# Designs tried in a protein design run: designed miniproteins, single chains, continued (4). Part 64

Each design is a single chain, and the fold is of that chain. pLDDT is the mean over its residues in the fold that is shown.

## One batch from the design tools (miniprotein)

Design m14348
Fold by ESMFold2-Fast:
Structure m14348 (fold): chain A 53 residues (1-53)
Amino acid sequence: SERARRREEALERALEILLAGGSEAEAVAAALALGLSRAEARRIVAEARERLG
């Protein structure tokens, strides 16, 4: 679905940003730019952080 695709893209972007040394705030901003809500953006960034450590 469109929603699932946006969530996957947001997760990939969050992982890229965090791996490159970017901030959590930058990762949230990237998810918001993809059209996610604040709550969804926060969940995706939390998931990315869990995957990294």
Scores: mean pLDDT 84

Design m14349
Fold by ESMFold2-Fast:
Structure m14349 (fold): chain A 60 residues (1-60)
Amino acid sequence: MKKSITAIREAYETDPSMSPEIALGLLRIILGVAKAINDKKLIEEVEEEIRRFEEELRRA
């Protein structure tokens, strides 16, 4: 659900203990659930957020 993706992003931005690796792990769990229920919109939203975190990790 889009709300869960937003919550992970907000937690990453506001909580200094939230690492990109933890955020990616949570997003991958949501992606697995989205694929299991065949929610195409949620799959797209999760994959986009994973891409953003992977880009941030690449630039670190």
Scores: mean pLDDT 75

Design m14350
Fold by ESMFold2-Fast:
Structure m14350 (fold): chain A 72 residues (1-72)
Amino acid sequence: SAAEQARALAAGLAALARSLGVPEELADELEALGRRIGDALAAGDLEAAEAAAREAEKVAERIIPLVKAGAA
């Protein structure tokens, strides 16, 4: 299901972020947002899913510079 795929993707991305040295707080936030997207999709709440997806994009924007700088 889309909900299971969203949760699996978020868990995989969080694991990858942790392996790259991204701060645990940001990796945990990304994983939690993926769960929120999955839960919203399972409930049929597309507005909540879109809101959580926008927050996940902002978290990714914070993670990308840390990975590029090698500081995470």
Scores: mean pLDDT 79

Design m14351
Fold by ESMFold2-Fast:
Structure m14351 (fold): chain A 76 residues (1-76)
Amino acid sequence: SALDQVREEIDAFLDALKSAKSKEQLERVVAALRSYLDTLPEELKAYAIEYLKSKLSSLSPEVKAAVEKLIEEAEA
């Protein structure tokens, strides 16, 4: 399903964020995630954002802050 595909893509981005070895790498992955969200229809974008919010507790403080900022900007 489209929802399953969105979960798989978000999980892949989260794994990449957790694997980032520098702030520059983290920023590149965040930019790629933002670009991915911007390609989604509004309904799937809303679902992806809700799914990201559900995963925030699994992230380190630095990664969590970056993702929270991304979510805030995407909901603006």
Scores: mean pLDDT 87

Design m14352
Fold by ESMFold2-Fast:
Parts: C-alpha cells; sequence; structure tokens
Structure m14352 (fold): chain A 74 residues (1-74)
C-alpha cells in the first residue's frame, strides 16, 4: 500500500530533509496529485518552524498519508 511504502521511507530517513525527499519521491511515483504533495511539504515546513521533533513529524506525515490513501480509495 501507499502507507506501507511511506512508512518504509520514514523508517529509512535519518533527518527531516531525508524524510521529505524520500516521502515526496514515493508519493510522486504513486501518482499523488502535486497539490496534495505541495500541501504535505508545507505542513512539514510549518512543523519544523513550530519546533516539532523529528518523531512528531514522522507520526504526522504517516497520519496524513493514511488519510490521503483512504480518500483515494473512496
Amino acid sequence: SLTEKVKEAIDNAKSVDELREKVISVLREAGVPEEDIAALEQAIDDMVKAGHSFEEIKRTVLLVVRLLERRRAA
């Protein structure tokens, strides 16, 4: 599933920059609309600026992708 591929990308990322790069790559390859990808990139930026931890960012990204996958399946 898309969520499983994104979880693998998150688990292999050592920094927020790597997480962004790997997750965005997976979403593009899966055909996720660029508007949804841009919204996720903005959310990551906002979380970093607000001082959220890497672990909080990982958790939030995975939640957003799960919601996105459910929306695409409906």
Scores: mean pLDDT 84

Design m14353
Fold by ESMFold2-Fast:
Structure m14353 (fold): chain A 45 residues (1-45)
Amino acid sequence: SVKEAQQRLDEALERAGQLVDEGGTDEEMSKAHGEIVQSLLDLQK
């Protein structure tokens, strides 16, 4: 649903910001980025 996709987007954006600030791994950042992209695609439907 749109509400679920919006929540996932918000969580993924917050996670990505934390990883930048705290120095996360490339794998963690790639996962967060993938979740952002997927949530944006779901919101476009």
Scores: mean pLDDT 78

Design m14354
Fold by ESMFold2-Fast:
Structure m14354 (fold): chain A 56 residues (1-56)
Amino acid sequence: MAAEAEAFAARAEELFEPKREAAAAGDYAAQTAAAIAAGRALGTPEGRAVAAAAER
C-alpha cells in the first residue's frame, strides 16, 4: 500500500493542480468543480475520498 498510496497521492496532486490555482484566486466555484472533476478522473473510491478531503 505505501508505494500505491504514494503513486496515487502524486497523481491526485497533479489532477488537483487546477483546483489549487482556483483556490488561490478565491474562485470557490471553479475550485469545487476542479476537485470533483479530479475525483472522477481517478475513478476509484479513493479518488472520491481525496476529492472530498480537498474540499476542506
Scores: mean pLDDT 63

Design m14355
Fold by ESMFold2-Fast:
Structure m14355 (fold): chain A 66 residues (1-66)
Amino acid sequence: SAEEEEAISLLPEELKEKAKKLTEPLLRKVAMALAYKNAGELEKAKELLEATTDEALKETIELLLK
């Protein structure tokens, strides 16, 4: 979706490459994590990370939240 594409465009260059390898549903989780971070909802972003089982997605979110 346009919102997911916009979220990817806001990521640092090193994270964009990893995010582009994700499927559309996983990409949505990256967009949600970024939205939580931008809103200052770091606890919700952390909960999303803890619920993530896909290794590439988890690594992408971990880098985003540092």
Scores: mean pLDDT 71

Design m14356
Fold by ESMFold2-Fast:
Structure m14356 (fold): chain A 57 residues (1-57)
Amino acid sequence: SREELIEYLMEKAGLSEAEARVAVDILGEDEKEIEEFIEILKEKGEEAAGKFLYSKL
């Protein structure tokens, strides 16, 4: 579910609710893309994670 993915992003990536909601809005309910986003954020930082999100627009 969308709300569970938002909560997951807040817990795993340390995002605010607003940031997590935007990420889910862009990536949808695709758990693989959400996990990839979290991995990029943890390994390469916020700028790289932001570029990944914009690549999905």
Scores: mean pLDDT 82

Design m14357
Fold by ESMFold2-Fast:
Structure m14357 (fold): chain A 90 residues (1-90)
Amino acid sequence: VSQEEIDRGIGDIVTAVALNLIKQGKYDEAIKLLEKAIERLPEEQRADFYTALGEAYLKKGDVEKAKEWFEKALEIDPNNPRAKELLEKV
């Protein structure tokens, strides 16, 4: 298994864990987890992480920061359905 494959697999798991933390109201924990993991991912794989960061900030009430993260996610993947859906709510 290559480092790229390992990082991609870890990215998927971390995204799922972060979204679960957001569902539980643990927004700061989700943000901290995502920020630590994002450094290990290539830029083109970061769209889901930026989307999850935006969702965490949105639920925390930081609409401005949430918007910035959703826009960054859409810069990488313009068709990311979650980022588009959440950006419409800000």
Scores: mean pLDDT 79

Design m14358
Fold by ESMFold2-Fast:
Structure m14358 (fold): chain A 98 residues (1-98)
Amino acid sequence: ARALLEEAERHLEEAERAIEAGDVEAAERHLEEAERLIREAVRRSDLPPEARLRVEVLIGLARIVLGVGRVTGDRAEGLRRAVELLRRALEELRRALE
């Protein structure tokens, strides 16, 4: 699990750099990969139900803010918020794994 979390963090850092560079498509690709890695870490980990629910809620919220950004045309803001939400999901997952 630790290796998946470290790889997910790297993708979140790359997404932030892509947002700063104005490369919205690269930022979205890195966020999709970070989400995939977080979901894989959840699937491979024996998490308490409440911890799993908190992580899944944060991932769902990240998807919602990305969708809102696409619909409203404020994709960069949606991407920034999604990075924050997925980073919080990583922190919850790390805490649950002790």
Scores: mean pLDDT 85

Design m14359
Fold by ESMFold2-Fast:
Structure m14359 (fold): chain A 104 residues (1-104)
Amino acid sequence: SLKEQIDALEKEVENFKKEMEETYKRLLERASPELKQRIEQSYKFYKDGIEEIKKLLEEARKHYENGDVEKAQELLDEARFKLNLLKFIFDTEVWLFERQIEKE
C-alpha cells in the first residue's frame, strides 16, 4: 500500500541519516584541518538533503491522510529519487575523502 511505502522510505531515510552521521564523524576525526573544512561543507549538503526528503515525506503523508493519493504518490516518488541520488553521490564523495586522508 502507499502508506507502507511511505513508512518504508521514512525508515530508509533514518537509516541513511545514521550511516551518514557515523561516516562523517569518522572522516572528521582523521582529516587534516584543510580537508576537514571540505568534509564539513559536504556533511552540511547531505544534512540539508535529508531534511528536504523528510519534508517531502511529511507532505506525502498529509496528502495521503487527506485522500489525495495521486499527490502523495508524486511526493513519495520525488523523495525516493532524491534519496537514491544522495546515496549515490554520498558513496562517491566518501570514497574520495578516504583516499585523500590516506595520501597525507
Scores: mean pLDDT 89

Design m14360
Fold by ESMFold2-Fast:
Structure m14360 (fold): chain A 73 residues (1-73)
Amino acid sequence: AISGEEAVKRAEEYIKKAEEAFKKGDLETAKRYLDEAGKYAVLALSRGEEERALKVAERAKKLADELRKAGGS
């Protein structure tokens, strides 16, 4: 088991990596990192890291919308 603090740090790291991969045009890598960011953000939220987890969720929502437009339906 990981703490909420560890979970939110991993979520922040993965969303950053997802955003960087998207900027490089690596949509598959961006999708994988986005999935990991979402998993850790949900875990962090359930462990009491609401503010930071919600900020990761906002970034993830924006990137997911951009990925849908770039990769098709």
Scores: mean pLDDT 84

Design m14361
Fold by ESMFold2-Fast:
Structure m14361 (fold): chain A 60 residues (1-60)
Amino acid sequence: SEKAEEYIKKGEEHFEKGDYVGAVKSYLEAIKYAKEDGDEELLKKAEENLERLQREASSR
């Protein structure tokens, strides 16, 4: 899914800028598009990125 990959990239950009809210929203959009397209690899990648981000935010 091209859109899922695009939103994963946007989520990473938001995370690097410290915009955790923007990163979460972008990863949730990536999960949505990956699920709609049946893209299991991108779905897993987006879920792993979201989980990592939530863990990092909670550790601060």
Scores: mean pLDDT 82

Design m14362
Fold by ESMFold2-Fast:
Structure m14362 (fold): chain A 88 residues (1-88)
Amino acid sequence: PASPRATVEVEIPVRADTSREAAEAAAREVEAVLRATPGVDSAEVRLVETPEGLAIRATVTGEAAGIGAAIRAALDVLVARGVIDAPA
């Protein structure tokens, strides 16, 4: 069915005290969660080095509502792993 499709790229800075190994493990779990979310067709996750430090970059393609739910779930994973602070 022709549901509206979108591609969203997000970059999530990780805490400065996060080890590279912890950030890599978190990125892998985020990729798995994004791919498991209904309405997501594909997800690619990379750990990137920025001038401000390490960040997790995710590119997600799928239905807009599915992408929103997937990003929310990914943020919950990052908070649970202690690699970002809880939003709000």
Scores: mean pLDDT 81

Design m14363
Fold by ESMFold2-Fast:
Structure m14363 (fold): chain A 64 residues (1-64)
Amino acid sequence: SERQELLERLRELVERGDWEGARELLAEMLGISLEELRELERKALAGELSAEDGLRLAEKLAAR
C-alpha cells in the first residue's frame, strides 16, 4: 500500500540520519507544511502541545 511504502521510506531516511528528509516526508504524509510540522515539534518538546493540536493531527492521519 502507499502508506506502507511511505513508512518504509521514512524509516530509511531516519536510519541514514537524514532528519530533514524525514521531516519533509512526514509533513507531506500528514498534509501539512514543513513549517507547521516544525512548530508542532517545538511545542511537543516544550510540553505545550494542546488537545486541539492532537485532534488536528489525528484528523490528518485519519484522512486517506
Scores: mean pLDDT 75

Design m14364
Fold by ESMFold2-Fast:
Formats: sequence, C-alpha cells, structure tokens
Structure m14364 (fold): chain A 55 residues (1-55)
Amino acid sequence: MPMDVSEETGKLIEKAFILVELAGYSYREAAELLGISQKTVRRYVKLARENNPNA
C-alpha cells in the first residue's frame, strides 16, 4: 500500500485485538510483544472491537 504508516497501524490494531481478546494475553504482554505501550494496546483493542465487534 502507498501509505505504509496506515498499514502498519492497522496490523498493530489487529494483532493487539488477537493477542488480548482471542489469545488471552494481558495488555502488558501484548504491549511487550508488539513493542508499544500498554495504553496504545488498550486503545487499539477498543478500536478493533468497534470496527469488528465480532471479528
């Protein structure tokens, strides 16, 4: 995609949702695995839920 930043952010949102909601990782563990803050993981999980409420 021409906008790599959007693609990267979208993938992080999806991975955060999968790790926390599907795989059962905590926000801390997901943040460590993704290399982002726990606050960002929480925000991404919420965004993923709103965009795909039942994935």
Scores: mean pLDDT 73

Design m14365
Fold by ESMFold2-Fast:
Structure m14365 (fold): chain A 69 residues (1-69)
Amino acid sequence: MDAIEALEKALEAVKKGDLETAKKYLEEAYRSGNAIAAAGAGHALKALEEGDVEAAIKDLESSLKALKE
């Protein structure tokens, strides 16, 4: 799975409240070898561990915007 697809699926899962699926896709993005995707996925994973779903969504949207520019 490419980094952009993994982050898009993670964002969808977070918005649905499916945090287990979200973490799975964030780990895929973190291991993708893409520096922007890995940083965004790492920040989002930490935010989810802290219970900050809003921060996780913002981190993922910012990373996706950077990757698609």
Scores: mean pLDDT 82

Design m14366
Fold by ESMFold2-Fast:
Structure m14366 (fold): chain A 75 residues (1-75)
Amino acid sequence: MSEERLVAYAVQTALTFAASPEAAVAALREAIDSNGASPFAQSIPGFADLPEERQLAVLRRALAEVARRTGVDPA
């Protein structure tokens, strides 16, 4: 799976299943803070097959995109 497709999957999953935009941002922040070990990150198909640097890049891109779409502060 391409990195762009993984980012799109992470964004769509966070926005679809989170109770709020803030919860979607929190799930992605938890995934980044755990270096991809969170249940959310591990639920992304093919994510574990990426090198760690690319895993974190996917999560950071997804967080930025969710923050951009929702107006929630990603910090």
Scores: mean pLDDT 78

Design m14367
Fold by ESMFold2-Fast:
Structure m14367 (fold): chain A 95 residues (1-95)
Amino acid sequence: MEKEQESLERLKKLVDEAQKELSKVMAERIEKFLEELKKENLSQEELAKLYGISVSTISSILKDFKELLEKAKNGDFTAQLSLSVLIAILESKRK
C-alpha cells in the first residue's frame, strides 16, 4: 500500500510541475500572438485570407478569442490552453 501512495505522490508532483511550465509557455505564446496581430492591424477579410478560412469563421473566432483572453488574463488554465490550441490551429492554416 505505501508503494502505491509514493508512486501517486510522485505522479501528482510531475503533473503539477508540467502544468506550471505549460502555463508559462502558453502565456508567452498568447502574448507574442497578440503583439503580432496588433502590429499587422489586419482587417477580418485580410485575416480570413491569411488563415484560409471564411470571414464569418474569423468573426466567430475573434468573439471567442476576446472572451477566452479575459479569462486567461485572470489565470484560468483552461482558457490559456484553449487559446493556445486556437492559435496553433490558426498558425497551421496559414500554410
Scores: mean pLDDT 70

Design m14368
Fold by ESMFold2-Fast:
Structure m14368 (fold): chain A 86 residues (1-86)
Amino acid sequence: MEEKLEKAEELIIEAANLLEKTGDFEAEVEASLVLMQVGIAKTLEDLEERRKGLIEAARKALEAAKKYGVEEAAKKAEEALREAEA
């Protein structure tokens, strides 16, 4: 479980970084909120609560990626969801 959560964290961070690279201020704000949620999830000692936090962060990253048309970010967010839900 922990290894899959680490992979989910990495994928969500990569998705957020791709959103920041768009140069769209709204996309950058959404990316910052996603990164904040990942940071909060990483402070949780309970693996199940950390998993729930990462699933929520991945879903928000996916919504933002689709909204701003960042296909690679959407792909990474979907991969993060699969890792966190497994």
Scores: mean pLDDT 82

Design m14369
Fold by ESMFold2-Fast:
Structure m14369 (fold): chain A 79 residues (1-79)
Amino acid sequence: KIDEELARIRERLAAGEEVVLLTGYLKSDRGLSKIAEARTRAVRLREGAKALGVPDDRIYDVSGKTEEEVKEIKEKLGL
């Protein structure tokens, strides 16, 4: 799925569209293995997006946030 997300980012950037990315693990995620898996995905997605040309200030880390807090962040960013 990471490759699919990166392909979508590439297409949007090629079209001249603005890309904003939210990455990280939610506070509802439990267990070290689930958190580690989510962190690995977030790192890969962040690195891939940066390689495609998404600026660091357009990539937001939502690690440790609740789903409600993430929703508020999305609304603030116009997502």
Scores: mean pLDDT 70

Design m14370
Fold by ESMFold2-Fast:
Structure m14370 (fold): chain A 65 residues (1-65)
Amino acid sequence: GPLAEEAIRLAREGRGEEAGRLLVQAYASGTLTPEQAEELIRAAEEGGLEKLARGARQMLDALRA
């Protein structure tokens, strides 16, 4: 959904804290897909955003539970 798409965009810009806030909102609203979580993990890892990558992995695990 649009929240997760914006989180991925912010992560690619190096805006990890803002991306993390939108990630949590996307998860809470039920709009975060596993595919979007995986894309966000890749963007965070490419940008060296360790905390965001960790959070996105946790959300992906929760979506696959």
Scores: mean pLDDT 87

Design m14371
Fold by ESMFold2-Fast:
Structure m14371 (fold): chain A 63 residues (1-63)
Amino acid sequence: SDAEIEKQARRTIAGAEKAIELNNVPALRIALKELRELLEKITDPELKKEIERMIQRIEAALA
């Protein structure tokens, strides 16, 4: 359901934030892949912006 996909996206964002704090590169790579896939499934525009911002933060952390 859309609600379950949104819940998954929010959990993945929270996990990515912790991975950035810990410099956990393998977890960041997994989160990046998952967030890119979730971005194609999310319809809520505010959540889409949150996902896009997190993707950019992860890409910066991996640079």
Scores: mean pLDDT 88

Design m14372
Fold by ESMFold2-Fast:
Order: sequence, then C-alpha cells, then structure tokens
Structure m14372 (fold): chain A 63 residues (1-63)
Amino acid sequence: VVGKKFRALHGIPALHPDELALSPGDVVEVLDIDEDGFAKVRNLNTGRTGWIGASALELFEPV
C-alpha cells in the first residue's frame, strides 16, 4: 500500500506527538509501513506528515 492514496471517512485523533490527526475528507499518501502496525502518511490537504495506526486505513476510501 506504499504510494497509495486514501481518503479519511472519519476523524482520527493524534494520541502521541509523532501521530498525525486527520479530519473527515482528508486525503493521505502512504509513505511507509512499520512492522509494529503503524503507517507513515502525508496529509495532502495540509502537507503534514506523521504516523497513524495501520488498521485505521480500513476506515479509509482508496482514491
């Protein structure tokens, strides 16, 4: 899924300083997948980069 883009269908809070908060409708690009179940993403609407739980991608719509 690295290099793929997804649209957030729900808001996602940042619970740690390295995590990225997302609003519904934000489009993210997957940059990396961690072996510990986290995805590094870039928010294309804000330009911010950070980590999210990889399972959260199940709540996203491919674009």
Scores: mean pLDDT 77

Design m14373
Fold by ESMFold2-Fast:
Structure m14373 (fold): chain A 109 residues (1-109)
Amino acid sequence: MKATLTAGLRIRLKNPEDVQKALEIARKAIEEVAKKYGAKVTILGRADPERGEVTIGATIEADSLEKAREVAREMFQAALKALKEAGIDVESAELTLTGENEEPEVFRF
């Protein structure tokens, strides 16, 4: 049996010109974590240069909701770490986790 979790990461950058580079770096970091866990993941990403924001959504299928949450947190921590290592200035980041038929949980980084 599988559990499905929807995870949304919203990253606000100090430099709007970095949004495309930030999206590519964050997506790659998330894909590497997905590979590591063998999780079935669908990743959607958007860069918004007018707002200086990168939004990444992931739908994670795992053997339990707890496992899906663990994978989601590690994905987004890896994304933030990769951005920092690339010298990208992050103003704020928020992670929203929504399981099937439950209210969203929001985490700030």
Scores: mean pLDDT 81

Design m14374
Fold by ESMFold2-Fast:
Structure m14374 (fold): chain A 64 residues (1-64)
Amino acid sequence: MEEEAKKLLEEAEKLAEKLTDRAIKGAAMQSLKEARELLEKGEYEEAIKIAKKVVEGLKRVLSE
C-alpha cells in the first residue's frame, strides 16, 4: 500500500505540473500535501483515496 500511495502521488504531481490554471493547480497541490501528510502518518488507504481523486480530476481537466 505504501508503494501504491507513492506511485499515485508521483503521477498526480506530474499531472499538476501540466496545469496552466493557477487556481486549479493550487487546489491540486493542497490535496497532494494532505495525501503526503497521511502517508507520513501511515494512513496509506486515505492517502491513496485522495491521490486517486486528484489523478482522476486532473485527467478530466487536461482532457477538456
Scores: mean pLDDT 78

Design m14375
Fold by ESMFold2-Fast:
Parts: C-alpha cells; sequence; structure tokens
Structure m14375 (fold): chain A 111 residues (1-111)
C-alpha cells in the first residue's frame, strides 16, 4: 500500500540520520585518519540500509534508491580525492539521502 511504502521511506530516512549522527559523534575525538575510517564505515552502513529498503519497495522506487547509492559512492570517492573535511562529507551524504526521500515521498503521493 502507499502508506506501507511511505512508512518504509520515513523509517529508512530516520535510520540513515541516526547512522550519520553516530558517525559524527565518533569523529569528535578521533584523529584525521580515524575520521576518514569512520566516514567509510558510516557510508557502508548507509548503503546496507538503502539496499534493505529497496528490496521492500516498488521497481520505480528501487531505481531511485540505486541511483542514490551510486551518487553517495561518487560523492564519497570524490570527497576523499579532494580531501573534503570528514564532517562536511557526512553532511553532504545526509543531504543526498534527505533529498531522495523527499523525491520518493512525492512520487508515492502522485500514484
Amino acid sequence: SKEEEKNIVLETRRKVAEIIQEGLEKMKNASKEEQYRIVKETVDKILEVLDEAAKKLSPEIQSIINKTKDEILKVYEEGLEKNIDPFELLKRILSIVNDTAEEILKLIDEK
């Protein structure tokens, strides 16, 4: 149902926000090298959460989530190459997830 799909999207958005917040907290007292390791672990956890959500959603929404996963990986890889601050990198990834959730919620409402 539309309500079940919306609930999955909202819960997934909440889980990603919690994962990022945990990463940000761990980085506060970490060395720069450890901060980048925490970003990688945080990204890996986010991708797993997105994969699990995609399995429960319609093919159109699965396609959007898969595109978002690719965008997150690209932002992460480019962020490492450009030496973007680890805190800023996680905030950029959170923004991508939030924008994707809003896009998906709008799509569900239009069905």
Scores: mean pLDDT 89

Design m14376
Fold by ESMFold2-Fast:
Structure m14376 (fold): chain A 70 residues (1-70)
Amino acid sequence: SMDPNFADALTKAGEVYFEQGDYDKALELYKKALEIDPNHAKAWENLGKVYEAQGKTELAEEYFKKAKEL
């Protein structure tokens, strides 16, 4: 069973893949974290970082704004 802290664990796993340059796996894990906890500010911020790394600047800014509003 998933517990309420599973979103944090998924977010930490996504950070590892992001550092390795595996943006697809990082996105998958961050999106899963947000399915569990839609208010997980760090997952929103980290999604923005992935999109920024991919050159999707406008999309990244939207995700950073969402993280800041939480």
Scores: mean pLDDT 85

Design m14377
Fold by ESMFold2-Fast:
Structure m14377 (fold): chain A 71 residues (1-71)
Amino acid sequence: MSEEELKEEAERLLEEAREALERGDFQTAKELLNRVEKLVTRLVTEFEAVDFAEEMGKRIKELQEEFGLEM
């Protein structure tokens, strides 16, 4: 998978996680956020995409705080 494909998948999964949180499906949201974090780790280790990883990390934290999620 290319850097661009990994970035697009991470953004897509983050949006799906938000939708899950909005409908009260916290279990699905946690699974999706965990998958986003794994993709972000791959982007850093394989492609050195540190700036993207920092942005995604902030967005994940904002979602966790907005919906009262403990992880």
Scores: mean pLDDT 82

Design m14378
Fold by ESMFold2-Fast:
Structure m14378 (fold): chain A 95 residues (1-95)
Amino acid sequence: MLSEEELWKEVAKALAVMQLTIEARYLERQGTPAAREVARKLREAADIVMNSEDVEKGLEEAIKLLEETREKYPEQRDVIERAIEGLKKVLEAAK
C-alpha cells in the first residue's frame, strides 16, 4: 500500500497528465498547424510529468515548457494558459 503522501503525489501526476491530454486532444481536433504543434508540446509536457522521479520538479519543468510555447503561439494562448493554471494548481496541492 502507498503512503498517503505517495498516493497523493501519484494522483497529482495523473491529474496533470489527464488535463494536458484533454487539451492536446482538443487542439488536435482543430487541425491547424499551430494547434497541432501546441498539442505536441502539451504531450511533451505530459511525458515530462509522467517520467519525472520528482513530481514537483516535473511539474515545474512542464510549466516552463508551456510558458515558452505560449510566447511562440499567441493564437493558442487561452488553451496554453488553462494548462499552465491547471499544472500550477496540481503543483500547489502536491506540496
Scores: mean pLDDT 83

Design m14379
Fold by ESMFold2-Fast:
Structure m14379 (fold): chain A 62 residues (1-62)
Amino acid sequence: SLEEALALLEEADENDAHAWSLKGLYLEKLNRLEEAAEAYSRAIELKPNDANAWNERALALL
């Protein structure tokens, strides 16, 4: 189910910061931490002032 949700998110708009944050969260739940950090980094690139995305990336890298 999480892998299927990730596949659907990969078809989302690449400019949707929220979709990238959700992808990061799902990857983190799957223990794919490096990919989660990359997804959160993309969300930050789209919305640099989003403190939630910064915090989520930091947690994935711990």
Scores: mean pLDDT 72

Design m14380
Fold by ESMFold2-Fast:
Structure m14380 (fold): chain A 64 residues (1-64)
Amino acid sequence: NAEDAAIIQEVSAEVARRGLTPEEIVELLIKKAKENGHKETVKRFAERRLALGSLTEEQYEKVK
């Protein structure tokens, strides 16, 4: 979905611009998921980050 891609791009742009920590990234993803209702896209993003070691299991549980 174009909408799902837009959310991922927006989050990625904010991460790059602000230099967010892994904790701040997780909080931003949770907020975006709640605002837009696109939980499946946010979950996939979180799964990828977990696999790369940039999220903890606890942080992943909050997003899924």
Scores: mean pLDDT 65

Design m14381
Fold by ESMFold2-Fast:
Structure m14381 (fold): chain A 116 residues (1-116)
Amino acid sequence: SLPPVGSGAPGDAETEERARKLAELAKKYASSIPGVKSVSVAYDAVTDPETGEPLVSVGITVELAPEYQSPEKRQEIADKLVEAMKKAAEEAGLEQVNISVTVDGNTITIGGTFRP
């Protein structure tokens, strides 16, 4: 199950639908990467307090199979996860604002922020 979404600065229904589509596509593409054992995804649709524009946030956390936990294999999977997120965003009709990557032991977390 996805974690509960925060209620701060809610987005409109169209932005929420795009956020959900991005999350579903990103999870689909992430799950197809060799060495990914499990995928968790969280998303939110908010309003940027500085611009008043719609903003989409998506986080993907993946757990790696033991044979993929070397620095080289983790970097390969991290790069493929970034590509998966970018592809999902393009297919969801969203423009990338930023993407961040965190590698912690046997997990990789990709956080992305996007505009409709």
Scores: mean pLDDT 81

Design m14382
Fold by ESMFold2-Fast:
Structure m14382 (fold): chain A 60 residues (1-60)
Amino acid sequence: SEKEKARQKAIDLFLETADAVERIVQARIDYKKNPSISKEDYQKKIEEILAEHEKRRAEL
């Protein structure tokens, strides 16, 4: 049914969002632990994660 499809899509979107948050948290941890990672490298990594998240959401 359309309601079941909508519910499954909502769950898939929620799980993809959770995965994206985990990737962002890991990038932040890596940045804090490694002084060789510049602020610019960290910001670029966050932008890449967000771009991948938007792409994955669009493919669901």
Scores: mean pLDDT 87

Design m14383
Fold by ESMFold2-Fast:
Structure m14383 (fold): chain A 105 residues (1-105)
Amino acid sequence: VSEEELEEEILRALARMSLSVAKLTTEETIKNASEKELEIDLKHAKRLVELAREMAERGELELAKELAEAAKRLADMVIKSPNASEEQKKEAEEVKKEAEEIIRE
């Protein structure tokens, strides 16, 4: 039983770390990013949505909203990037939609 609490704490720590990394991503970073670098940012945004759902499921609603907001922000920046492919823009719009669902609950 105490092992479950430890697993929850590890997951929360991972979520906070992922959120902190996302906060370091700037509009200038995305503007200058290559298509391959944007793929990494898009994967990060998808992971933030996954973590947001897990945090919401565990009752960590504030952290879940912060993660979802970060995912939406990263997705918006990918959509606006001049170097993003049409496929990446479509995937980013999907991430944005999923993040908005979490923010609305």
Scores: mean pLDDT 80

Design m14384
Fold by ESMFold2-Fast:
Structure m14384 (fold): chain A 45 residues (1-45)
Amino acid sequence: LKKLEEELAERKRILEEGKQTMEDLVSRIQKARENIKKKLEEEKK
């Protein structure tokens, strides 16, 4: 059973790393959107 628990822990670590990569992509998209919104709002104001 200990071996299975270690394998599960490794799988969880890989999943968490994948989650971080996904968050990086979302952050980049959000930054691009915020930049566009900020420029539009500044011009409208």
Scores: mean pLDDT 78

